# Designs tried in a protein design run: designed miniproteins, single chains. Part 31

Each design is a single chain, and the fold is of that chain. pLDDT is the mean over its residues in the fold that is shown.

## One batch from the design tools (miniprotein)

Design m1016
Fold by ESMFold2-Fast:
Structure m1016 (fold): chain A 57 residues (1-57)
Amino acid sequence: MLARAVAPVPKTSDDELELRVGDVVEVLEEVDENWWLARSLATGEEGRVPKSYLEPL
């Protein structure tokens, strides 16, 4: 599943993915009810992202 960042996502820990508004990610796995594991299509980096900052495409 692809998703797009609707707000800036800050990197607050090493396991998180930093995103800018409009960045597209591939959702790899649901970590919990609030977090996805995703891969940035622009950079290839993987990390946790908060679901509330993303919209499914």
Scores: mean pLDDT 82

Design m1017
Fold by ESMFold2-Fast:
Structure m1017 (fold): chain A 70 residues (1-70)
Amino acid sequence: MEKILDKDGDGYISKEELKEYLKSHGIDLSDEEVEEIIKLADKDGDGKIDLAEFQEYLKKLKNGEPVVKP
């Protein structure tokens, strides 16, 4: 129950942390699908999601937008 999205507290979310977070919410995605989400949310292109940018993406998701597209 005690889960922190950013476990390291570095202000960014790694691919592994994102994958584990989604899996804990019943969303079992492949590594490739997780990378697709990162690419969509990561505007920096550094392969990492800034916590602030991910928060904005989650707000958009809460409004009913899809997280991944085929």
Scores: mean pLDDT 62

Design m1018
Fold by ESMFold2-Fast:
Structure m1018 (fold): chain A 58 residues (1-58)
Amino acid sequence: DLGELLLRYARAGDLDGVRELIAQGADVTYRDAHGRTPLDLAREYGHEEVARLLEEAR
């Protein structure tokens, strides 16, 4: 599932991975078991470029 990978890459700050998954049609509003989106994870973990990319994709 692209959404699960997007959560993982957003948490890790993998900008290239996030960009590729969005290009493949990943749902940027996908939620983890605690109801957190990729944007929530990017912001909590301080990945500013990833957070900006996710905001623009929504």
Scores: mean pLDDT 83

Design m1019
Fold by ESMFold2-Fast:
Structure m1019 (fold): chain A 103 residues (1-103)
Amino acid sequence: SINQKLRLAVIRGDVDEVKKLLSQGADVNYVDKNLMTTLLHIAATSNSPNSIPIIQLLLDKGADINVKVFGKMNAIKLAERDIKYLKNPEKVQENINFLKSKQ
């Protein structure tokens, strides 16, 4: 589906493909049914150099920063949980700080 293509583009940090798929009507608030995560959750936990540009695009297109999934965690709380298990937490910490600045 177009929403699954959008999810994969977010995972890859592909800013241009994210823009294209959103312009084609992909759901910015898409929830993966198996993982129960939004695109914003995926971008927040990403160590991609493009994670912040993607977070900004998702927010600009109406992604809800307060949506809770995975045990009632929003994107910030999920990223704060996952950062403890990362070998290189620096980029995810930048994502957390960016999201907190948008609240």
Scores: mean pLDDT 83

Design m1020
Fold by ESMFold2-Fast:
Structure m1020 (fold): chain A 113 residues (1-113)
Amino acid sequence: ADLRAAVNRLLSPEEAAAIAGAENSLNADGHALIGYGDRKLDVTTLTPLHHAIILQRPPDSVKKLLALGADVNAQDSLGYTPLHLAIDTGRLDIVEILLKAGADVNAKATPKP
């Protein structure tokens, strides 16, 4: 909640609206927007950094979120980090940015209790 409020204050109104719109879309039946098979994402646990990757935002948007203090190793309800999402989407440019920001390559996707 706090990080999202800070991001919305510092991002352009168009970028903030796109992230908010994606949250509303992702809340429909709790299903993943990008094919994780039978796995469902709890969108309430997604950070702005997760949303930027899912929405296929340019690398500069990801860099801005990291500069604002976004947790590069934040896990969603399924234990997915932003790095896992970038790999799943084939976004090698984003993978490089996340690794340079200190993403843990050994992080395992584990369901959050």
Scores: mean pLDDT 59

Design m1021
Fold by ESMFold2-Fast:
Structure m1021 (fold): chain A 83 residues (1-83)
Amino acid sequence: LREEIEKKLEEELEKLKAMPKEVLEKMLEKTRELAAKAKDPEEKEGLELYARLLEAILAGDEEKAKKYREELIEFAVKEAEKE
């Protein structure tokens, strides 16, 4: 449920913050490519939110990182509630 999704996204955020900037930049480029190619609107929205989170982490913008993390949690909860 929500608590499980929050835990997984917290673990992911900690891992991302520990990654070298170069690795994060490559992940961002790949995520943007996947989002641009996605035909499923829900998949595209999730990828765009993840890209925004990566951008915020790279910029050192803690407030934006918190905002996009929360948006990803809400997105993931809505997807999980469908099955």
Scores: mean pLDDT 79

Design m1022
Fold by ESMFold2-Fast:
Structure m1022 (fold): chain A 103 residues (1-103)
Amino acid sequence: MRLSDEETVELILKLANEEGIPLTEEEARELVKEFDKLAEKEEDKNRISVETLKKYLTEVLGLSEEEAEELIKAADEDGDGYIDRNEWARLVILLKKLEIKKS
């Protein structure tokens, strides 16, 4: 399903609420803007390659190679080697769960 930025914000907030994760609308909008920034480097601005995402997770967020690969595998439900906005919403919730578990 192709989601707009606004639909992606709504999905992130819904998933955060279902998982009991405190997340504001502004934080959800920032996460969607980050997706758009990463997607700007791709030909299809509606998707991010798993290579681009893996580099972001390891180099920017400081995850290990193994942690990044596990998160990508969990979010890339289609196994097509790309992350769309729907899969991104799931990925950021998994990241927030990982942050809570480490704290």
Scores: mean pLDDT 77

Design m1023
Fold by ESMFold2-Fast:
Structure m1023 (fold): chain A 60 residues (1-60)
Amino acid sequence: VKALAKVVKDYEAKKEEELSLKKGDIVEILKVLDGEWVEVKSLKTGKEGIVPSSVLEQLE
């Protein structure tokens, strides 16, 4: 089963390793890096990057 999360607020990437996301987007959780950052793949764009965990709500 894929670990999926919903984006609960817009996020704009500030560094090359970060991913820009829009509220309502669905992402696949690839790896939890620490308590603040999560590596995700956007199901909309297929792009991968890190985002703050605070912008995500885990779906299961």
Scores: mean pLDDT 80

Design m1024
Fold by ESMFold2-Fast:
Structure m1024 (fold): chain A 93 residues (1-93)
Amino acid sequence: GSVSEEKAKEAEEILKTDPDNVEALITLGNYYFQKGKYEEALKYYTKALELSDKEPSSVKNSIKYQIGLVYKKLGKYAEARKYLVGYFLNSEL
């Protein structure tokens, strides 16, 4: 749909003026994940996680979960487990 590409463009514009904007980095990570560009998605999610120390635990856990899914798509199951186990311990199912 057109909406997800529009959101990605908005996130790119935000990052030109605020390169450390966590929400914009997550938006681009999500966009590249949906496009199957897992290495690009990982780059944006990893930067978002590094900048998320002031964010609520729910936001950090969400980023960790997305990183875990990226590693799973890349076949890196040991790395995926590190992020998914951390997410599980900080989030009730």
Scores: mean pLDDT 80

Design m1025
Fold by ESMFold2-Fast:
Structure m1025 (fold): chain A 98 residues (1-98)
Amino acid sequence: SGLSELHYAVIQSESMTDKELAVEEVKKLLEEGADVNAQDTINGNTPLHIAAEIGNKEIVEILLKYGADVNAKDKYGRTPLDIAEEKGDEEVKEILEK
């Protein structure tokens, strides 16, 4: 698959009712050495692009804590900030602008 385990965990966080468990799973993968800046082969998305698309503030914050590149571009030339702006997600936008 074009997705890393970390990409998959971030995607699955959208459908999880337990928000704390979703953050714990992402953090566990990062602590086990998952590449925080891995790009998928589908769209060139990093986990941070996907977190911005989902609008999961807590996952955006944990990815940034582990060194996620805010300037990474997908195959369309979009950064995670561009995605947050397109969605009108002011909370995620504010975090990414720090």
Scores: mean pLDDT 83

Design m1026
Fold by ESMFold2-Fast:
Structure m1026 (fold): chain A 65 residues (1-65)
Amino acid sequence: MEEEAKKYMDEASRALINGDYEKAVELAEKAIKLDPNNKGAYLILARSYRLLGDEEKAKEAEKKV
């Protein structure tokens, strides 16, 4: 589970770098599903939503960090 969560985290970070914000959200959500206490995944999720212009969802993710 930890290895799979890390894989999704790495992929989410890469998606952010490539400008694939929707993909970054999907991958961060998968990481959170595997590790609900992963603050790093919530940081990626919040950043991705902010870059997508979804301020409300970004704030919800920030509450988990």
Scores: mean pLDDT 80

Design m1027
Fold by ESMFold2-Fast:
Structure m1027 (fold): chain A 117 residues (1-117)
Amino acid sequence: PRDSYEGLSEQEKELLEAARNGDLERVRELLAAGADVNAQDIFGTTPLHLAAKSGHLEVVELLLAAGADVNAQDIFGLTPLHLARLSGHEEVVELLLAAGADENAKLKRPDLVESAL
């Protein structure tokens, strides 16, 4: 497995992993310790992208409250809203839209997104 966390601090790596796993308490602890809520891995993936893709509603709420960029784009132009929709997490979709997610955000690689469906 490739280390997708190249160039990140240990706190940022842990935050991305905690967000992916839905570890609400660990996300809270890391944010309180000063971890960057908008940390990006080598693909431009943020904690909010990972929580949204995995359907972790309470983690999404916590990240947004901590100042996460609701419209953050990865290297493909995917936003957390795109990942929540692709994964069928309707409650996360509704929360992201309420938080100001742009429904019209353009993809950089729409061909690759269609291949993932």
Scores: mean pLDDT 81

Design m1028
Fold by ESMFold2-Fast:
Structure m1028 (fold): chain A 55 residues (1-55)
Amino acid sequence: MDALLAGLLAVLDRAAETMSPETVENVFQQALNALKHAGREDAAAALREKWAELR
């Protein structure tokens, strides 16, 4: 979980430097949906919490 979450956050941080806020939000929502669909609601909740802290 930690390695996957850290990787996703690093990708989102990099995207935020080069992409529009709307595109970054779409990438974030797709990541959340993918985690929920995989049954990883714990990871989805952690990603949401950590991303909100970075806002």
Scores: mean pLDDT 75

Design m1029
Fold by ESMFold2-Fast:
Structure m1029 (fold): chain A 157 residues (1-157)
Amino acid sequence: DTGRKVIREVREATRLAVEALTALADAARDAAARLRSGPASEAPKVLADLRAAVNEANRALNEAIRRIREAAETLKRDPSLSEGAKIVEDYLRKMQELKDDYTKTANDAIGEAGKNAQLSLDGAAGVLERLADLALGYRRGVSGLGRQTIRLLERHL
């Protein structure tokens, strides 16, 4: 019963993180298109909307991290599930590292796009297109990590 519950929480946390990173990639591409096609006066609003999307993705990733932490603490209450607890703790650590790295990358890219928008809207859009591709890279990383974690748990729980 406990093992199936933990595998479900890891699966749900992975889904939430994948959806958040997909939504960020879509928001970054939308922002790039809006910078290329819109008037220069709209650039501050486009970048503010993208910062709001980054904050929403951060909330979803924090919820994913909370679920993984609760799953690890659930396994720690039973010494027979100690290997499952280590697997979920490794997943938790990697998800925290990914969130910190992605948050820095997104904020740095939006800052760079804001500076570039004063000189070239096309240059600013190119920065946000690269952010979208990086977000899809993080999404693939999360999806791979979640699948690996579930397969390990299915062997040890």
Scores: mean pLDDT 91

Design m1030
Fold by ESMFold2-Fast:
Structure m1030 (fold): chain A 114 residues (1-114)
Amino acid sequence: AAGADVNAADANGNTPLHVAALRGDLEEVRALLATPGTDVNAKDNYGFTPLHLAAMSGHLEVVRLLLETPGTDVNAKASSSAVGLAGWTPLDLAELSGHEEVVKLLLEAGADPN
């Protein structure tokens, strides 16, 4: 029996997909994306999507799986002005963090290089 809301957010607005993407848990990301109703573009309290967190953390295989998911917004912008990250994309975070292979993958998937 499905007992939990797949998009249930923690105190920071993180869904299970955010947490799995941040950790690089490829199996959990795959399971969540296969679950009907999972919001692949869910935003946390900082406006980060799961793709932002995977890109920032350099989880190449998770980034690839998210980009292969229909409806994923490769150009999602962080919405929080409070932390100075308003307008930051997954590409911006990958570049800042020095994850060259993630940068290349995002650009190949249609990310806008500002």
Scores: mean pLDDT 80

Design m1031
Fold by ESMFold2-Fast:
Structure m1031 (fold): chain A 151 residues (1-151)
Amino acid sequence: KKKIVIIGGTGSGKTTLYNNLLDNPYLRENYEIIEIDEHGIIIGRKADEKLIRASRKPVKGLTPLQLEYLKQADLVILVVDAVRGATPDTLEMLEEIQRLKKPYIIAANKIDRPEADLSLIDHLPGKKIPISAITGEGIEELIKEIEKLLS
């Protein structure tokens, strides 16, 4: 199976998006979906807890374990909070994705919020898809872009 890695800054809505994508039977059957968060790796397996703890030392803003999963990714989804814009951590993640030459999509999350402003991320290179992981808005467009890049 091709691997989709979801990454982004703390509070960007990564876990909500991860759960929404796993709820899609087509994605679950055709792709391995992995979340990289500030506390480690979420793959739906309890056995990963020991590996998460071993890899908590930062390397240029990312842990060695986070970098290993990025290296294994066939596609990266970088989740950015459309209310806050790109944080320094998000920019460091984008730099590593680009350094590894991984195909990626920027998921501009929280468009359900009245304070969301997509102009805050217009300067970021790459395909940007506005979503609300909580409401499901834009998820269909995100799935179409995933299929396009991984087909």
Scores: mean pLDDT 76

Design m1032
Fold by ESMFold2-Fast:
Structure m1032 (fold): chain A 104 residues (1-104)
Amino acid sequence: AEEKARELIEAARAGDLATVNRLRIELGIAPGEKDIFGYSSLHLASMMGDLEAVKYLLESGKADVNAKDKEGRTPLHLAEEMGHEEIVEVLKEHGADLNAKTLK
């Protein structure tokens, strides 16, 4: 499980959507569920810079736009950390908490 979760994160960072989708199925993670690190599908799509996946997840109503990982980070925080400005804008349009703060 932990090895597959690491592969999932690395695939997400590389933008390998096919591997992300395969590993999520293998781990039994539904679109609205969190993995072992607390990442939802929306966290991973935001980290990947996959704007179309982000839009799909938000429009389908299956993603919590303000879901927090184990570090208290939301998909908005991950999109900002990765520099995906268009994803940041889409998340804000769908009710992302603009005042959410992580611990430094």
Scores: mean pLDDT 68

Design m1033
Fold by ESMFold2-Fast:
Structure m1033 (fold): chain A 62 residues (1-62)
Amino acid sequence: MESTLLAVATEDYTAKSPEELSLKKGDLLQILEILSRDKVRAKSVATGETGIVPSSILRPYP
């Protein structure tokens, strides 16, 4: 990836399907792909797991 987009989870999130990623508030994520207005594919910096998360719970990390 030529540029790394980082975001932080603003709240806990439990995966609702195998393609989704479970998060805890404060988790750092690398944004891999914007899938839609409401969803992104992200990678957890802490665990290295990749999955889909709602964009509404994410905030940009400088």
Scores: mean pLDDT 79

Design m1034
Fold by ESMFold2-Fast:
Structure m1034 (fold): chain A 159 residues (1-159)
Amino acid sequence: SEKEREFQRYYALGRYYRSLGDYLSAQVYYGKALRILLLELYDEINPEALRLYLLGLEAYLQGKLEEAIELFKKAIEVDPNFYLAYLELGRVLYEQGKLEEAEEAFKKAIEINPNFFAAYTELGVVLAEQGRLEEAREYYEKALEIDPDNEYARALLAE
């Protein structure tokens, strides 16, 4: 839906600004994504899975990586189709250098929601870190196929 694409774009912008150390801009865009999630998509998400997911995001923002992983895993146990929890799990695993586990988490997010362009860009980043540059390029191109205005994926392809 248009709201699902808008959610994904704000989520991706939040991630981008966080990666730059601009925590204020990251918080603004995560807040916009969260508003769409709670007001437009809430009915499709298990409330307990959502609660655990939000606690996981809070733990991650506080640098509590192991607590964040446990909370995202619990969200997945409550709702195995919660592709956002797989994306965040993959991110935290990537930051810990657990590249193979991060790859599996991003692949699960794509399996559940094949139109989730953020998971394609993140998978590409993990593959590039492993030296699998041709596979990374394919996933960046797939992200742009889904969202042609994706500046993050476009920038990664320009490298």
Scores: mean pLDDT 83

Design m1035
Fold by ESMFold2-Fast:
Structure m1035 (fold): chain A 159 residues (1-159)
Amino acid sequence: LSEPDYTLTYDLSGLDRQLLEAAINGDVKKVEELLAQGADVNAQDSVYGYTPLHLAADNGHVEVVKVLIKNGADVNAQLTGPFAGWTPLHLAAWGLRARNPEKTVEVVKVLIKNGADVNAQDKNGNTPLDLARNNPLLPEEIREKVVELLLENGADENA
């Protein structure tokens, strides 16, 4: 009987890395299984501090966003580096990686309902509203829906 001695000395555990990947892919079942195995719901990558919630929001994965929040995800977690201060709501409003832009509106609604700060500022003073207004990546009709939703939920037009 020989037991392999395993010492993990990495910046991110194997479970936490898999959780970030599952969040990118929108794999709800794998997210739930990894969290049940003890993956850190607020795990951050070593590059820009992306949490599972940041990645799910950026990709428009509504059901993963809901599961992560239910399991204690920090809805106001902030990125570092060139995106310093970006919250999941900033990423949802920007919509850089959403394969279905309609899901961006649903993600914004879920984040706001669960306590996202609609007036959170990045390192340059940009709010989710500023990012939505200046977003060339979303169809105009989707961008208008995101802007309206932010304004209806207390976004400052002058922020």
Scores: mean pLDDT 84

Design m1036
Fold by ESMFold2-Fast:
Structure m1036 (fold): chain A 64 residues (1-64)
Amino acid sequence: AMTPEQRALNRELLKAAATGQVDKVRELLARGADPDYRSLDGLTPLDIAERLGHTEVAEVLRAA
């Protein structure tokens, strides 16, 4: 089962991807955030970044 800390990191990664925060995305991935974690709508951080046009965030997530 996912820990509360892991769930918090994964949710913060979704938020950082949605707001285009490149450095925050890198920080959260380094802390163990799951780049394959899906929102309630079934979207990954990469899906969100691509849909909102956050190109640099999308590039970082594709490399993860």
Scores: mean pLDDT 84

Design m1037
Fold by ESMFold2-Fast:
Structure m1037 (fold): chain A 100 residues (1-100)
Amino acid sequence: MDENGRTPLHEAARLGDVERVRELLAAGYDVNAKPPLPDGSLAETPLDKGGYTALHLAAENGHVEIVRLLREAGADVNAKDKLGKTPLDLAKENGHEEIV
């Protein structure tokens, strides 16, 4: 977990690194980890404060195999980010019909 509550699993899911996702899930990383919402603002992007799970990031980026791996590991498909969006909502917004 980094200082923002993100895990290596978040980064692997965002980048589409299937092998890394498998390794991290086998190592016991929390598939449903959400970054905390600190009062201290990272001025970067809404995503840095969005409460994104690894599943949100995989779905947003169209990584179908990672979405499957995370779901098999018990990822909450109904988890909402700070904007109230689920992973499925992000997949639809980004045109990833393979996840929808």
Scores: mean pLDDT 70

Design m1038
Fold by ESMFold2-Fast:
Parts: structure tokens; sequence; C-alpha cells
Structure m1038 (fold): chain A 139 residues (1-139)
């Protein structure tokens, strides 16, 4: 819908007040663009931590897009550490989820030299979260 398109644009731009307004007007919080990206994807990709926090507080889902990318993948790949921290507070966010390239959030942060995120993900996740890909050995 037109409201859903405006919500996606407001989330991408980090316009928190517009995001709030559009959701109150009945925009779908999990609206998807042609690539399967939600408002949560667009806010996370662009480091808009206040928008991410608001969307999660209203029940936004950390869904994969058409390339298997989650909001956590996009935040980690783009170096948005505070957004990574906020997303991991959601029990629905899966740290071990892989995109269509077989890369998880840890691998994407490492590949892009976001060392602070690599360190955070290595120290702040519960036991049993699978951080290994076929290219890594756990010792």
Amino acid sequence: SELDKKLLEAAENGDLEKVKELIEEGADINARDEEGRTPLHLAAENGHKEVVEFLLSKGALPLPDKEGRTPLHLAAENGHKEVVKILLKSPLTKLGELNDEGLGAYELALKNSHYEIVEYLGTSVPPGVNLSSSRKRKV
C-alpha cells in the first residue's frame, strides 16, 4: 500500500517520528519491498538504532529477505554495532542464520573488518549458537 511504501522510506531515512505516525495510521510494520526487505532491514542496514528499537518494541519480525539476508546480517556487514546489540535482544533473532552466500553475521562483520562487532559476537552469545561455517573449524 501507499502507507507501507512510506513506512519503508521513513525507516530507510531514520525518520523516527514519521515511522511512528505511519504505524499509528495502520501501515504494516512487516511490509516488504520487491527484494523482500522490511522496515527493520532498511533501518538496520543504515544504522538507525532508534528506529530499530522502536520497530522491535512494536513487534517487528527479523525476517529474511529474498537473498536470505536478515536485519542482523545487514547491520553486521555495515558495521552498526549498536544496532547489532539491539537486534540480539530479540529472541527471534538467530545469530547462526546464513544468507544465500553461506555467510552469517559473524562472517560478514569479519569480512568487512568490523572488529568491534566480531569481538562482541564472539563474547556475548549464549552457548550452543552455531557460529561455524564449512570454512571455519572450532578448536
Scores: mean pLDDT 84

Design m1039
Fold by ESMFold2-Fast:
Structure m1039 (fold): chain A 90 residues (1-90)
Amino acid sequence: GLADLDAVTAAWLSKAPKKLEPKIEEIRALAEKVLERLKNKEVLEREDLERLLELLLEVQAEVKKASEEEIEAARAKIPGLVEEALNYTK
């Protein structure tokens, strides 16, 4: 539900690359707005819900892509370090 969505965005904010923090924070704010309307038994704005889901999916894809890029950047430095270590142990 929406509570699960808020929890997911909060978890992403804690684990996501710093580059994406502002966007994830904006998504969480929108999720909280929708959740508060639901708690007050107000009619949910379909446009807000659709926008939230679209942005959430975009951020999920970007987080995965950014994490892969960070891993690749780190791995690019590893071969040099591994070669140095192997030469030292031989």
Scores: mean pLDDT 61

Design m1040
Fold by ESMFold2-Fast:
Structure m1040 (fold): chain A 82 residues (1-82)
Amino acid sequence: LHEYAYNGDLEGLLALDEDVNATVQGNTPLHLAALNGHEEIVKELLARGADVNAKNDAGQTPLDAAILSGHEKIAEILKEAL
């Protein structure tokens, strides 16, 4: 799930029956999708119940990841989901 969120593979992510809030190195799939600008994956993860308030090992939320990487549209989507 994390790998597909990181790489922008929406179809691969949709085929997986995994916990959307699982962490790999402190990051949820939502952190990785937000960091890498994958808007459709962010929307799909939110639809599956991804935790918008999850903090990684650096204390960053997915919203922080979107802001730090300059993905304004994803930051708007995440703010609306708070």
Scores: mean pLDDT 76

Design m1041
Fold by ESMFold2-Fast:
Structure m1041 (fold): chain A 86 residues (1-86)
Amino acid sequence: SEAERAIEEAERKLKEAVEALKKAGDAPLDLILRAIGLIIAAIGLIFQARLLLEKGDDEGALRAAKEAIRLAEEALRAAKEAQKSA
C-alpha cells in the first residue's frame, strides 16, 4: 500500500540520519542532542504508523508515515550539520 511504502521510506531515511550522526564524532553536544531528539520523534511516528496500519487505518498510517519522513529528513540535516562541526 501507499502507507507501507511511506513507512519503508521513513525507515530508510531514519537509517541515513543515524549513520550520519555516527560520523559526527566530537560535534558540540547540543547539535548531537538535537539530532537524537529528531531521530526519537521519527521512530515514534513510524511505530504509530505501523499500529494504525495494523488497525486498518491506511489514511492515518500514511499521515503518520509522511510526518515520520519529514522528521527523518530533518534529523539527517541536523546530523550532517553536527558532522560538519566535528
Scores: mean pLDDT 86

Design m1042
Fold by ESMFold2-Fast:
Structure m1042 (fold): chain A 83 residues (1-83)
Amino acid sequence: APLTPLSPEEAMRSTDVNAVDAFGRTALHVAAEYGDALGVRLLLAQGADVNAVDLEGRTPLDLAREAGHEEVVAILEEAGAER
């Protein structure tokens, strides 16, 4: 576990990419659910957490699999999403 908290600027930057909605979902969760492969690639390039979990314990990979978005599943698995 990190011993030092992030600086306010780094925390804000992280929040911009990994900000959560009322359901604990990040932009990456939403892009994965909708099959937005370009959005997924752009979010990962910006440092989106591929293993982020929502309030139901689901990852972006779980949402992509549930929705049947095979291209997004492949992108997330290549980015290090756990099976």
Scores: mean pLDDT 72

Design m1043
Fold by ESMFold2-Fast:
Structure m1043 (fold): chain A 66 residues (1-66)
Amino acid sequence: MRFASFGRKLIRLRNEQGLTQKQLAERAGLSQSTISNYESNKRIPSEEEIRRLAEALDVPVSTFFD
């Protein structure tokens, strides 16, 4: 997985849903700072955290691995 690609995909998918970082964090059960760190590639998400983000964004987990 390429984390630079992950952060960009996360920003795009979040914006397509009309969500702020805080709203996505609330849906995924994460903190807003954690979402910010994923989007800036400062933190490496676990597979469980990627699954939570996929559920929150209503997309397949595979969306983050393409």
Scores: mean pLDDT 78

Design m1044
Fold by ESMFold2-Fast:
Structure m1044 (fold): chain A 79 residues (1-79)
Amino acid sequence: MGETELHIAAREGDLEKVKELLKEGADVNAKLSDESEYAGLTPLHLAMLSEHKEIVELLLENGADVLAKNKKGETLGDI
């Protein structure tokens, strides 16, 4: 497991936890650091994959990089 708490909250749709973590200085552009196909994904990627629109909007408001790539070079639009 290479997920931060922000990755987990974004994937699970926990909007309140995402807000809390961002206030505590969590890195909005943190990359998954495991050897899976999801390695290099940010919390924004996980929120989009899980269709949590409110979390996507919150992450973008806090400077999330929409052009971030996974280990394969896939962008948000390629997922």
Scores: mean pLDDT 73

Design m1045
Fold by ESMFold2-Fast:
Structure m1045 (fold): chain A 56 residues (1-56)
Amino acid sequence: GGLLRIVKYTVKEGDTIESISKKYGTPKSTIMKVNNIKDPNNIKPGMVLNIPIYTE
């Protein structure tokens, strides 16, 4: 499949890159690369992430 859309997601308390990855079915590495995140532990509540959604 190809890129379907990009969703803007606001990080909530207790969210991790891994949990967001699982929620949207987008690889953790892809989310980090698209959002220029060097360390997956450095996400904070209130950050807006661009989540690319792919069709299967």
Scores: mean pLDDT 79

Design m1046
Fold by ESMFold2-Fast:
Structure m1046 (fold): chain A 62 residues (1-62)
Amino acid sequence: SQQDLGDSLILATAVGDLEKVKELVEKKGADVNAKTRSGATPLDIAEKLGHDEIAEYLKSKQ
């Protein structure tokens, strides 16, 4: 489901797995604007945790 994809995207972003982030967005159609229960987006999480390459990738998909 799209919710499962959003949850997977948030997790991959939080652990710094750029390849999994790309797979979820490009091959599985995950929504880059998916939000956690607190309203955080994948981009918010990448920036907070210093995953700069993931943050740049996500900015390019907005």
Scores: mean pLDDT 82

Design m1047
Fold by ESMFold2-Fast:
Structure m1047 (fold): chain A 68 residues (1-68)
Amino acid sequence: SALAEEARRLLEEAEELLRQGRLDEAKRLMNKASDLGVQLVIEGDLESARELGERLRRLREKLEEAQK
């Protein structure tokens, strides 16, 4: 799915931004990936949505730790 590929790309980019300390930029990409995940659920691509949700959860945890 093109939506799933785009969301994975955004999460990879967000992880790189997080490593660089660019927290606001990482948040923007994570939010965009989350929006695409919602679209995947609506379209019935539940497998890709679950995979992206797990990856997003992990990145959110790292982001929260970086903000402390």
Scores: mean pLDDT 86

